# Designed miniproteins, single chains: the designs that were tried, part 105

Each design is a single chain, and the fold is of that chain. pLDDT is the mean over its residues in the fold that is shown.

## One batch from the design tools (miniprotein)

Design m3663
Fold by ESMFold2-Fast:
Structure m3663 (fold): chain A 102 residues (1-102)
Amino acid sequence: DVPIPDAVMALLQASALRVARAVLEADEQGLSVEEIIALLRELAERGEVLPVLADMWQFMLRTDRELAVELARELVRSGASEEALLALLERYRELAKQVAEA
């Protein structure tokens, strides 16, 4: 894989942490998958979150809500460390493969 530039990684980390916090707060409030997705889309439209991350989380929430919430919890716990973000991307890839094979 091509190395991710430090500036891009910092932007991804900040955006991922914002998404993760929003997902956890919405889950704690008992919001539905569609309500959480609507919230993430609104955050992306306001420029508070990268659209690509909102799209990834939309896919994950619809496919496996429990996994999406657990990954959000890990991102918040780690402060969106590079390791946690890379683990999120790998889990997303595996989930996408499972859906493509179904």
Scores: mean pLDDT 82

Design m3664
Fold by ESMFold2-Fast:
Formats: sequence, structure tokens, C-alpha cells
Structure m3664 (fold): chain A 68 residues (1-68)
Amino acid sequence: SAAEEAREHIERALRIAEDKSLSQEQLDEAVEHLARARRLAREHPELSEEIRRMLEEAARKMAEVSRS
């Protein structure tokens, strides 16, 4: 389902972001996963509020990692 797919992309991005020795390639992969999750949230307005909150939290975390 779209919800499961979005959750999987969010979880993948967060797992990559938790690596303290991130390469640029890994960071790019995490950003791509978040972009896919955002696209799913836009295309599927019926996605649960839980998924949308996870996406917001992941985006916030990724912004921190990108500045570090």
C-alpha cells in the first residue's frame, strides 16, 4: 500500500541518517527516500496522520544532518 511504501522510505532515510560516518552518497540516498515519501503523501491524501507525522519528523532530522 502507499502507506506501507511511505513508511518504508521514511524508515530507510532515518536509518541512513543515524550513521555517524555518512558519506555524500549515503546522504543523497536518504534525501531521495524522503523525496519519494513526500511524493506519496501528496498523491495519497488518505495517508494516515501517523505517516504524515513520521515524514515531518524525518524531514526535520534530515535538515539537521545536512547542516552537520
Scores: mean pLDDT 78

Design m3665
Fold by ESMFold2-Fast:
Structure m3665 (fold): chain A 86 residues (1-86)
Amino acid sequence: SIEDKKQVLLRFLDILIELAEMLNFTDVKQELLQLKQQAQNAQTQSEIEEVFQQAKELALELAKKLPEELREAVLYYLKQTEQQLA
């Protein structure tokens, strides 16, 4: 359902927000918080996909700044989330 997909997307965004905060990436955290607001208001598959695509780009940028172990964890979670939203 749309509500189930929305919850998956919100959990993914919360993890990225915590990660950006831990790493002191203030600008990335701000963008993720804006995406979280958009995700909370999403009512259609298209809106969920638009937010996820932007979150994916930010996740990939965060992954570039991480140690290998954390990078692999982020990329794995990204793949899992993408599959759940399809």
Scores: mean pLDDT 88

Design m3666
Fold by ESMFold2-Fast:
Structure m3666 (fold): chain A 69 residues (1-69)
Amino acid sequence: SMEEQGYKGLELQRELQAQGIFDPDEIEKKAVELGIIKPRSAERKAILKAIGDTLAAIGDAFQAQLLAE
């Protein structure tokens, strides 16, 4: 399901973040290697959106903490 694939994308993002990898391009590449991202456009868009949303949320959190000081 898209929800399950989104969860796998978030898991991968967390694993790569723990390794110090924060590049969305590298995260997408790893998702393809692990078979999380499929060639079907709908599934791929859902997974990429989940990864992008996670990265955006992390970026927003860091920005908010810098500004909220």
Scores: mean pLDDT 64

Design m3667
Fold by ESMFold2-Fast:
Structure m3667 (fold): chain A 79 residues (1-79)
Amino acid sequence: SEALELARELGRAAALGDLERAEALLERLRELLATASEEERREVLLAAVEEVARTLEELGREEEAAAARARVEAMRAQL
């Protein structure tokens, strides 16, 4: 899915602090998700947050990674 690929790129860009790239990817995701179901939007958001957590873990930012993982768990509970 193009939306899932963009969500992962968005999550990585955000975790790296590349705000310009994150904003561009978010705008493209808004266009793709304009007609998406709530379930599809939740799946895409989950993918983005999972990639944030993974990238923060790679960077050794353990506290921020743990916070992102907690958000992933909360989102999965809603699915």
Scores: mean pLDDT 82

Design m3668
Fold by ESMFold2-Fast:
Structure m3668 (fold): chain A 58 residues (1-58)
Amino acid sequence: LEEEVKKIAEKYGYEFSGDAEGLHAALGVSREAFLAAIESMLKAGQDLELGGLTLKKK
């Protein structure tokens, strides 16, 4: 999961820090839904700072 989030972050020009697996576990959604939501958010140009995961544009 973490490697997949890092690949999506790099694809859209974002820095990755923190705990993607912990956030995924806390949300209780499928792996596919989690990754799709992250990609949709980064594609829209939004930053994420939630549940110990931080994704910000470089």
Scores: mean pLDDT 82

Design m3669
Fold by ESMFold2-Fast:
Structure m3669 (fold): chain A 91 residues (1-91)
Amino acid sequence: MEEVREEAKELMTRHLEQIAQALSEAKNDFEKDIIRGVALIAVATYAVAARSLSPEERKAFAEGMLEAVDETEGLPEDLKAEIRAVIESFL
């Protein structure tokens, strides 16, 4: 269980850090909206894939993803809220 949580956190942190960097480099609101959309699709993909796990592993996976969202710097709070909602809705 701990391993599943740590793997989910590491994987999600890596993706969210890339998204935070892309947002910081975005030149206009259109690019920011595309980056936000990609972030939400990526999170939804992992959440859907995690549904194939046991209930205990799925909970650990969700907890790891949520920790990554909370600890990643440079993400707008509104995007963090949307990402949390996606994780909670699929898991």
Scores: mean pLDDT 83

Design m3670
Fold by ESMFold2-Fast:
Structure m3670 (fold): chain A 61 residues (1-61)
Amino acid sequence: SGVGRGEAGGEAVGEGPGGRAVVPARDSNTAGMAAAIAVGEAGSQPVSGRTGRRTAVVLGE
């Protein structure tokens, strides 16, 4: 995601937590799930979520 980090970076940064909140399920590990939940909470909503990673979005976009 070097050249397209704008889309991926913006969306991923403001949202990696949101998206990863679902993805962490693959860990099938208590520690992994706990960490995933914490990360997901930071970005319960993707991009401009409650955390508002919009700053990273603008930088990447």
Scores: mean pLDDT 43

Design m3671
Fold by ESMFold2-Fast:
Structure m3671 (fold): chain A 71 residues (1-71)
Amino acid sequence: MTPEEIEILKAILDAARAWAGSTDPEEQEQARRTALELAKMLSDPELQKEVIEAIERGDVERLEEIYEKAS
């Protein structure tokens, strides 16, 4: 995995944490959209699908595992 992709995964994790921690629907929607757009920048289609699935489930722990393994 490239250093650029690791930074993308970190940004996705940060956005997912913002989404999970927010009580503002507009802020939650913006964070979710940001995470999904960042996921589209991942070059590996299989990794992209796993990340999108974790975002859709709100599974911050799974995103953290993916990031830690990639680092």
Scores: mean pLDDT 80

Design m3672
Fold by ESMFold2-Fast:
Structure m3672 (fold): chain A 70 residues (1-70)
Amino acid sequence: SIEEVLERFEKEVKEAVQNKDRDKLISIARKASEELQKLYDEGKITPEQAKEAGERLLSLIDKAMEELEK
């Protein structure tokens, strides 16, 4: 489900921040975008759900990037 995808990526983002690994954070963002696109293409999520999940993911990445800049 979309929630399971988001929860998994939230966990991976936290781990990347703890490890101060910017390259991994960028990799996570790319993989998450690809997986959300696949769910949309397979008809498992609506366009609205895809947009909402994408915005939530971008917010998480932005916060993680800010944390790494400190």
Scores: mean pLDDT 81

Design m3673
Fold by ESMFold2-Fast:
Structure m3673 (fold): chain A 66 residues (1-66)
Amino acid sequence: MPEMPDTMDAEQTIEYARKLAEAGEIDQAISVLRMHKATMEARGLLTPEQREALEKEIKKLEEKKK
């Protein structure tokens, strides 16, 4: 099987953020998603599909925070 990278990919980051949100750590979940998105954008590694998935999850968590 392919080895896991040193840094989590977009799907793994979304899954981890969901687990944080389930535990009530919504601010941490949002932070994790935003940091991953910013890092991937800065490196030119973020696909439009990954960007939409990350932004959708961030928006869901921000709505739960209100």
Scores: mean pLDDT 75

Design m3674
Fold by ESMFold2-Fast:
Structure m3674 (fold): chain A 68 residues (1-68)
Amino acid sequence: SYEEIKERVEREIEEILADESLSRAEKAVRIMELALEAYEEMKRLNVPEEKIRELGLWVGDVIDEVLA
């Protein structure tokens, strides 16, 4: 479901952000890769575009914060 994908993405992003061995750029790349995988999964499951956009905007904000 969308909720399961969102919770998994949020948890995995938290793990990436907590990884002190990764540079800011490496964290951003891993988050982008995770977001792409989630996007493909949501599209395959016919998740409404509004929900896909909502998650994408949140991930974009996280990436902007990491790279700031």
Scores: mean pLDDT 86

Design m3675
Fold by ESMFold2-Fast:
Structure m3675 (fold): chain A 113 residues (1-113)
Amino acid sequence: MTVLERAEAELRELAEKYGISDKVRNALLGLFRLAIHLHTDPSLTEEEKLDYLRRAMKAMIAQLTDPKEQELLRKIGEALLEVFREGMKQNLTVEELAERMVEAIRKVLEEFA
C-alpha cells in the first residue's frame, strides 16, 4: 500500500467515525485527489493550482443541498487550501502533503462534525 492509498483509507475511516454522508465523503476524497494531482503537475503555476482547487471546492459545495453539509465541506476545503498553499511554499513531497492534509481534515471533523 502506498502512502497515498493509506491516506485515502484513513480519510474513509474518519468519514465513517464522524458519520459523514456519502456525498461529503466523496467530495472530500475528490478534493484530496485533485490537490495531489495539482501538486505533481509541472505545467501549472502555484496561482493556477490554487484557482483550480478553489473552483472545484465551490462546485462540490454547490452540489450539496443540506446547509450543514455545505458548511462542513467549506471548512474542510478551507483547511485543505491552506495546507496546499503552505505545501507549495515549503516544497513538500507528495507524501508529506498527503499526511498534512489528512491531519487537517481530522482536526476539522473533530471540531465540526
Scores: mean pLDDT 87

Design m3676
Fold by ESMFold2-Fast:
Structure m3676 (fold): chain A 74 residues (1-74)
Amino acid sequence: SDEELLEEFRKRVEEAVQAALAAGKSFPQIVATAVRVVDEFLAENPDLTPEQRAKLYEIAAEVVRRAMAERAAA
């Protein structure tokens, strides 16, 4: 289902971004990590609709914003 697909993506991007955050990566490096996960997921799922593709970028942006807020609070 679309919900299961988006949940799999969210888990992957959260894991990658949290690993980068824990490793002390800079903001541009964390963004690059999130973009890489999006690109890899799009390559694995070439039949995604434009709306689903847009949602992947939205989720990735939300995950990055949350990670940066965590860093700012520390």
Scores: mean pLDDT 86

Design m3677
Fold by ESMFold2-Fast:
Structure m3677 (fold): chain A 65 residues (1-65)
Amino acid sequence: MVPELVANELIAIGAVLDGERKVVAYVNGEELARGEIRDVEDAKEFIKALRKALEEGKKYVEVKF
């Protein structure tokens, strides 16, 4: 689905191009997950949080850097 694809794309880009980047995922204006992507391990941790939210039935996630 489009919302899940968009969220995953933004995280993947962040993980590849990160220096010290802070990312926040929002759903309907509420913060779902927040993290700082400094390396691949930080990216994995953020992706786990996002994946869990999607599994719990969140239909839309926005990621901001």
Scores: mean pLDDT 51

Design m3678
Fold by ESMFold2-Fast:
Order: C-alpha cells, then sequence, then structure tokens
Structure m3678 (fold): chain A 73 residues (1-73)
C-alpha cells in the first residue's frame, strides 16, 4: 500500500514536470487511487504505466510516464 502510494506521488510529480495539464493529472491520480484501493501493488501499477507509455500518442504524457518509471526503478 505505501509502495503503491509512493508510485502515485512519483507519477504526479513526473507528469507536472512534463507539462501535462492539471485536469489530466487529476484524472490520472484518481485512476491510480482507484487501483490502490482495489489492492494493486506498486509493481502492478508500474507494469500498467509501461503499457500506457507505449500506447500514448501524447508526447508530454508519454514523457511523464517514462520519467516516473525511471525514478521508481
Amino acid sequence: KEEAERVREIVVESLKKAGVSENVINAIKQALDNLINLGFTAEEIVSLLRQAAKLSKDEKLKQGYEDAIRKWE
């Protein structure tokens, strides 16, 4: 739980640094909070972020996810 919450913090800060809009960051934060409440682990969330980064056509969003993954590893 604490590890998964740490991943959420890193994702939010990485998306802010990448210049993603606050509305999009808030939507992603809510999605991550839902995954954490469902019992998803930090490793499971990071795996989902890797897939999101690969599929994303938004360069800022992709950069934010990739930076978050690097910072967690």
Scores: mean pLDDT 84

Design m3679
Fold by ESMFold2-Fast:
Structure m3679 (fold): chain A 82 residues (1-82)
Amino acid sequence: METRTFEFETSVERVRAVVEVRDGKIVRILDLEVEVLDPSAEPDLSAAQVREVIDFLARLLAAGVPAEEAYAAAEALLAELR
């Protein structure tokens, strides 16, 4: 069974997701890590809003939405919450 790692960044955080891939589609999130890149910066988003974006991304990926489209949708939601 294939696993793949996806990463995206905000101005203050890096998110890394390890996902299970079947037939070229993401079927499950296996691991999710959030790393603070600039601890001196005021966060643009609350922890709850960051969680909401991550949960949204995880749901899209689990539903088999292509990673590129899932990330684009998550980035759009992230921009709307700012």
Scores: mean pLDDT 63

Design m3680
Fold by ESMFold2-Fast:
Structure m3680 (fold): chain A 77 residues (1-77)
Amino acid sequence: KLSPEEAEKRIRETLELAKRAMATLTSDDEIRELGEAVLNSIREIVEEADASEREKEELLEKARERVRELVEEAIRA
């Protein structure tokens, strides 16, 4: 299982890859679909984390905010 620190690192890496992928997309729908796929991947990472339910919820909430920001930024581009 992942430590909370390792989970956060993996989430950050996933978000960096998502940002690059979103830059290649021109459709708002495709960008939003990728955002949802990224969130699903992050949920799996959070489930693997050796952390409390509360800590997992906090990790997921923070990730949702960041994904929303990436989607908004990509759509504005």
Scores: mean pLDDT 83

Design m3681
Fold by ESMFold2-Fast:
Structure m3681 (fold): chain A 91 residues (1-91)
Amino acid sequence: SKEKKLEELKKKLADTIVEGLKEDGKKGGNAPELSEEDEKKIREEVLKQADELIETLKNNPELLEEVRELIENQEAPSEAAALVREIVKLV
């Protein structure tokens, strides 16, 4: 179902962002090491922001069309951006 696919994409987005931050922390030398508690907070915030985006787009069809047009004309700058693009397409 569409709802199941959205839930899977939201989870993948949260996981991708957390893993990206962990890898950047290893490379950057100045980033604090992410704790399991920090990872949980980041995942919860990503899921919250994704839910707010989905709800906003569902309630604003004109904005949804504008965002879809913008993402179709741009390459995804990151794996996380590609997942957001898939969420927007599925809404």
Scores: mean pLDDT 79

Design m3682
Fold by ESMFold2-Fast:
Structure m3682 (fold): chain A 66 residues (1-66)
Amino acid sequence: SHMPSIEEIAAILVEETGLSRATALSIAKDIVELGLTTEEEIVELLVKAGIPREKAERIARRILSL
């Protein structure tokens, strides 16, 4: 399956967190480059990036729905 674009993932991150576009693009690039495809993997990356777990779970579901 084709992975979501870095730009689409970054847009979700900006909308959900209010992080700068540069920070959101950096996180989005990590998701794509690491090949994260499950909600659990994406949530753990986002939590390590400082995003609260409840918000990370919502973001991961949005990304996986792209």
Scores: mean pLDDT 83

Design m3683
Fold by ESMFold2-Fast:
Structure m3683 (fold): chain A 79 residues (1-79)
Amino acid sequence: MPSLELSPEQQKILEEFYKRAKEIAEKGKKENDWKKMLEEFIKAVRETRDKLLALGTPEAKALAAWLDEQIKELEEYMK
């Protein structure tokens, strides 16, 4: 019933991802290099996925699987 209880490790991983995603988006806008922005974003998503898989919890694995699907979608934009 209480709101989502993220472990400290899960929370840290998500906070680090959010910070990196924001920095990548801001840099991409300033440099007008969308391809490089997408490459850096995909790398950040992959690193986040791997960290979540390493935690081994069902919740972390489910989130990692969802991120893997997002990576596949993003890779389509790099063709």
Scores: mean pLDDT 73

Design m3684
Fold by ESMFold2-Fast:
Structure m3684 (fold): chain A 110 residues (1-110)
Amino acid sequence: DPELREAGRLIVEGRLDEARALLEALLARDPRNIDALALLAQVYLLQGDFERAEELLRRAEEIAREQGIRHPGILMARADLLKAKGRHEEARKLLEEARRLEKEQGITER
């Protein structure tokens, strides 16, 4: 999805308000877009809005559970939220799980 790639680029560049606007527009068209939900949760985490990040992650986790999907982006965003709360060991375990899942799904790390 070109819009998801653009949102990811905006996040890396620190253009968080533009990334948020793009992701909110995507979710207005497709409210069950797990990738958009995970990226928007990351934006709110970077902005320090842990409550909105938690809400978005719960929604993404529920959709993934309903669809039988294990999504590395959701696990990484959850790990970042746990780190922000000082729960470093739990965050580390989720990050390791996300990395294993990426390899299992054939996602290139390079």
Scores: mean pLDDT 84

Design m3685
Fold by ESMFold2-Fast:
Structure m3685 (fold): chain A 75 residues (1-75)
Amino acid sequence: LPPLTPTERRILDAAVELVEKEGFENVTVERIAKAAGVSRSTIYRHFPSEEQLGLAIIAELLRRIGDEWDAELKA
C-alpha cells in the first residue's frame, strides 16, 4: 500500500474519529474538512471522489479493527 502523506493521515484520522463518535452515515466531506483543519478542495485534491474517500476511510477502519483482533488473538 502506498504511504499516506501527512495531510491524508490527518484527513483519515479525523474521518475515523467522526465515524467512531457519530457513525459512518453522519460523516460528510464538510465535517471531515472542519475536523482535520483543511478545506473541501484539499480533501478532493488527495481523494478525487467521495467514493475514493469512503474506500480510504473503510480501509483505515478495517486496518484498526484488524490490529485490535490481532492483539486479542496474541493475548
Scores: mean pLDDT 76

Design m3686
Fold by ESMFold2-Fast:
Structure m3686 (fold): chain A 88 residues (1-88)
Amino acid sequence: DLRAALEAEADRIVEELKKDPSVSPETVKQIEELLRKAVDAVIAGDFETAARYAVAASLLMVSTGNKKASEAALRFIRAVDAAAEAAK
């Protein structure tokens, strides 16, 4: 259940960011949209687009200074990479 696994990891990232009062609601929305686009691209088999959105989300997460969200972003990128390798 690839979609469910990726969406669960994305939801964990968004939840951690929502718990951080230093992260604006606007930044949370931008990260959520990028993660959703990455998941949709993986399911569509567009792994180049998925990687671009995952990297963009990761850069925004690092910019927030939230360490748990940044760690979850690395797990998300690894999951996208694993899905791309499995599709070969």
Scores: mean pLDDT 81

Design m3687
Fold by ESMFold2-Fast:
Structure m3687 (fold): chain A 81 residues (1-81)
Amino acid sequence: ANPSVATAIKILSVLSANQGALLSAAELAAKTGVSQATVSSVLNALIAAGNITSSLSGSSTLYSITDAGAAQIASMLAYLQ
């Protein structure tokens, strides 16, 4: 399996569980147990897919799940058990 897919599932699960929370790449790395560099790479792919949005807060980029991302993680978790 592609490690980026597993990381994407973890990121979407964390964001979905935190409903409307804005989390940094560092916070997502801490919550998923994945390196911040890997998390940042996967976050860019999730933004391109429309599954998350990014916003700037001071010098930090914060991320939140979209309705499309919430639907995607629900479907993926149903498929994977």
Scores: mean pLDDT 78

Design m3688
Fold by ESMFold2-Fast:
Structure m3688 (fold): chain A 92 residues (1-92)
Amino acid sequence: GEVDELLERANEVLDRIERLLRELKELLRNPPEDFEVRVERLVSEINRLLEEGRRLAKEALDKATTLQQIQQAIGNLLRLIGLEFERELLLG
């Protein structure tokens, strides 16, 4: 159903953010010659995906009809908060 598709898409987006944050962390540990350009590109993509993930999880929560769907949507929002915090720690 629509809610399950939103939850699946949110989870895929969150998995992509985690992968990009790992790439950002590696760039910070071993900066290449084009470091600044790569960081800007990764941060831009991470920010785009964070907004998409939040939208999808909130829409899923709004449309949720079962306790399981509500729990999954809340779990996705909590995971998103953790990833936003990790981004801030890496950049600031």
Scores: mean pLDDT 88

Design m3689
Fold by ESMFold2-Fast:
Structure m3689 (fold): chain A 58 residues (1-58)
Amino acid sequence: MEAALEAAITALPGVESAVVDLAAGRLFIKFKPDTTLEQMTEISRQAAALYAAARAAA
């Protein structure tokens, strides 16, 4: 469910917003301006795992 995945990603520290299109296989994440490169890397890793789990469930 796209809304639940977007909510889960947006709840991660340093995420401004997320847009998910599971049918098209697209994920867009907007980071907050003060998010560090280390945080971006960790957020991207966690978001990719959440996205992969959502695709496996769909």
Scores: mean pLDDT 77

Design m3690
Fold by ESMFold2-Fast:
Structure m3690 (fold): chain A 65 residues (1-65)
Amino acid sequence: SAADAVAAALTEALGPAGLSATAEERDGKVLVTVRDAAGRVMGTVVLPADASPEEALRAVGDLLG
């Protein structure tokens, strides 16, 4: 699914920074939650259901800085 592809790409990209991400499909959208090494929520991003991993990486990059 788009959410699975997004979660995989974000996990690989954010891992070196000590961050993690989850992605879930809700109401025809993909909800992304970014957490730090302690499990604290850094922020959330809502993406279209057909969002690409590249779009998700850009959105999370904007969220973080």
Scores: mean pLDDT 82

Design m3691
Fold by ESMFold2-Fast:
Structure m3691 (fold): chain A 91 residues (1-91)
Amino acid sequence: MKPGDTSAEEIGGKFRLTTVEDGKVVEKELTEDELKAYTAEELAKAAKNTPEVTEEELERLAKSAEEEAKATPDPEIAKKLLEIAEELKEL
């Protein structure tokens, strides 16, 4: 893997997230809801670092995060997704 590359694989109902940090391969096991929260957070970071991102794109990402927050049974994941949505609305 290249530095900064991330991949996720579904194994036995869990998702294995593989990242490269300081030249070392780090693996984490995530639930589907945790993977959704991670994906939303990474998309928010990408949007902040992209000068061409439109207000419509930010609103779409925020709405997606709010809908996932309503769908998740995990209150900690729901809170994280709502925080991501509010952060995107402030951009």
Scores: mean pLDDT 69

Design m3692
Fold by ESMFold2-Fast:
Structure m3692 (fold): chain A 90 residues (1-90)
Amino acid sequence: SREEALAEARRQIEEIYKETKDLNEFVKKTIEAFAEAVERMDLSPSEKARLVAAAAITAVGLQLEYERGLSTKEDIKREVLALLERAAAR
């Protein structure tokens, strides 16, 4: 179910957040976990593709802001999880 996919991905992303020190590796693993969760959801192929693209754009955008001192690793986690929660609520 969408709820089960969300719960599993949330656990994975929280673990990635705690264990991954390198920002590039954190962003990569977080996007991968998001994509895996979305693939398990009952969504159209087009919706899945757009959601993964949205997560990647959001995470990379915040990573660029981080390099300028404008965001945190926590901001990236929060925004990606918010996208995942909205996907599960459809």
Scores: mean pLDDT 86

Design m3693
Fold by ESMFold2-Fast:
Structure m3693 (fold): chain A 89 residues (1-89)
Amino acid sequence: PVTVEAEDVVIPKEKPADLTITVSGPAGTELSIAILDKSGNIKEIYAPKLVTGETTFTIKINREDSRVVVVAQSADGTILAAKTANILE
């Protein structure tokens, strides 16, 4: 069983905010974390692997960002879980 938790974030006008992503699953689960801008373009992408059961990632988000898409997959590319967190102003 693989779970991905990420919540929508309301971003302040004057500073970046933190988005927390929590993923649970077996070691070797591959993650894709993509930060998209307001035009729908990928601004940043991270591809960590889980080493142990539960892992927490904290990323900085800015007002130009629109959403963060998290996908968890097995080594063969099978999608196990996905979550989208919206960045609200």
Scores: mean pLDDT 77

Design m3694
Fold by ESMFold2-Fast:
Structure m3694 (fold): chain A 88 residues (1-88)
Amino acid sequence: SVRRAVGSFYNEAELLRAAVERIAAHPDAADMRVVIIDGGSTDGTGAVAREAAAAFPDVIQYYSLPGAGANPVENAPEKVKEIIDEAL
């Protein structure tokens, strides 16, 4: 069965790298669908997310919501819903 997950990140490049490594190492990685939402990070988090989506295009999708900050669900709930409905 396909496993679906949504993760939001804001200035958490190291945490995102660790999460991507765990996803890539998972025995059922091909059956995973992960949406990464970046709230407008300035520390390179967006670059890490874009590279992850490029490396695993069938598993990882990346979306940027500039100005949403640390909680995109709270600050841009309609946009988060649109992303989830389209990606998953």
Scores: mean pLDDT 78

Design m3695
Fold by ESMFold2-Fast:
Structure m3695 (fold): chain A 58 residues (1-58)
Amino acid sequence: SLNEEISRTAAETYREHRDEPPEVLKERIIEALSKIPGVDEETARRVATVIARAHEER
């Protein structure tokens, strides 16, 4: 499903870029998710924001 693809792509991008600054990590996740057919900019930004926020709060 689309949600499964979003989750997988976000997780993989997070693992590759977790050592980057939060702002860079967020941009990488937005870029990766935006390549998925059916994912609009708003959805990509929302998912990336949640992930970057959770990472920063560790």
Scores: mean pLDDT 81

Design m3696
Fold by ESMFold2-Fast:
Structure m3696 (fold): chain A 56 residues (1-56)
Amino acid sequence: DSTVEQQKQQLRQKTDQAVAAMTAEGKRLDAEDPEMGALVDAQRKTHQAQADAQVA
């Protein structure tokens, strides 16, 4: 069903956008506050692991 494929792509787009935003924020925070940058990096890894598991 084309709808299912479109929903899958929508999910990927949302995940990709979230990961990109967190990566950009992580880079900025890493320069300003390394400890906070480490927290954002850990959260980004968790999000990516979940996205990989979701993309069966």
Scores: mean pLDDT 71

Design m3697
Fold by ESMFold2-Fast:
Structure m3697 (fold): chain A 65 residues (1-65)
Amino acid sequence: SMSAEELAEKVKELVKEYFEKYGVEEAEKKVQEFLEKAAAAGESLESVQEASLAAIETLEELLAK
């Protein structure tokens, strides 16, 4: 598992790469979607971590193309 600091840094780097490839609007939509899903599931730290991991996985898959 990754620490909260590592998750935040990883998301930041992947979002920057996604901005370069697809633009700010698409990157913002992905981040907001995952944050909204985490909020809907509950306000636990666990839910936030799962949302961050899902965002990382999705961004890495998209950037691999």
Scores: mean pLDDT 69

Design m3698
Fold by ESMFold2-Fast:
Structure m3698 (fold): chain A 99 residues (1-99)
Amino acid sequence: MIKDKVAVGKAVMRVENLLMSFPQVVDISGEVKGDTLIITATVDTSDEELRRMAERIQRELGGPPAVPFETETSVGLLIPNVLEAGGVKIDVRLARPKP
């Protein structure tokens, strides 16, 4: 349950503005799982560049070191709990599509 929609909106815009600053980002999507909002940026880039993007996100927003993730359709890096606002935790995923 979102307690402060304005605070959540401001945090989401801060994350999205940073993600949109990367020319490698081709799409941004969001999903809610419990008290966590997961913002996923789809990227077409190398593993080395993906790591540099994650490091920049951590420098500018905060959060712990990125962890690898894999799905049926993508591989990438997850930065958990980058920001917390309005009773919602925000995770960032940098997802590279599988061939």
Scores: mean pLDDT 80

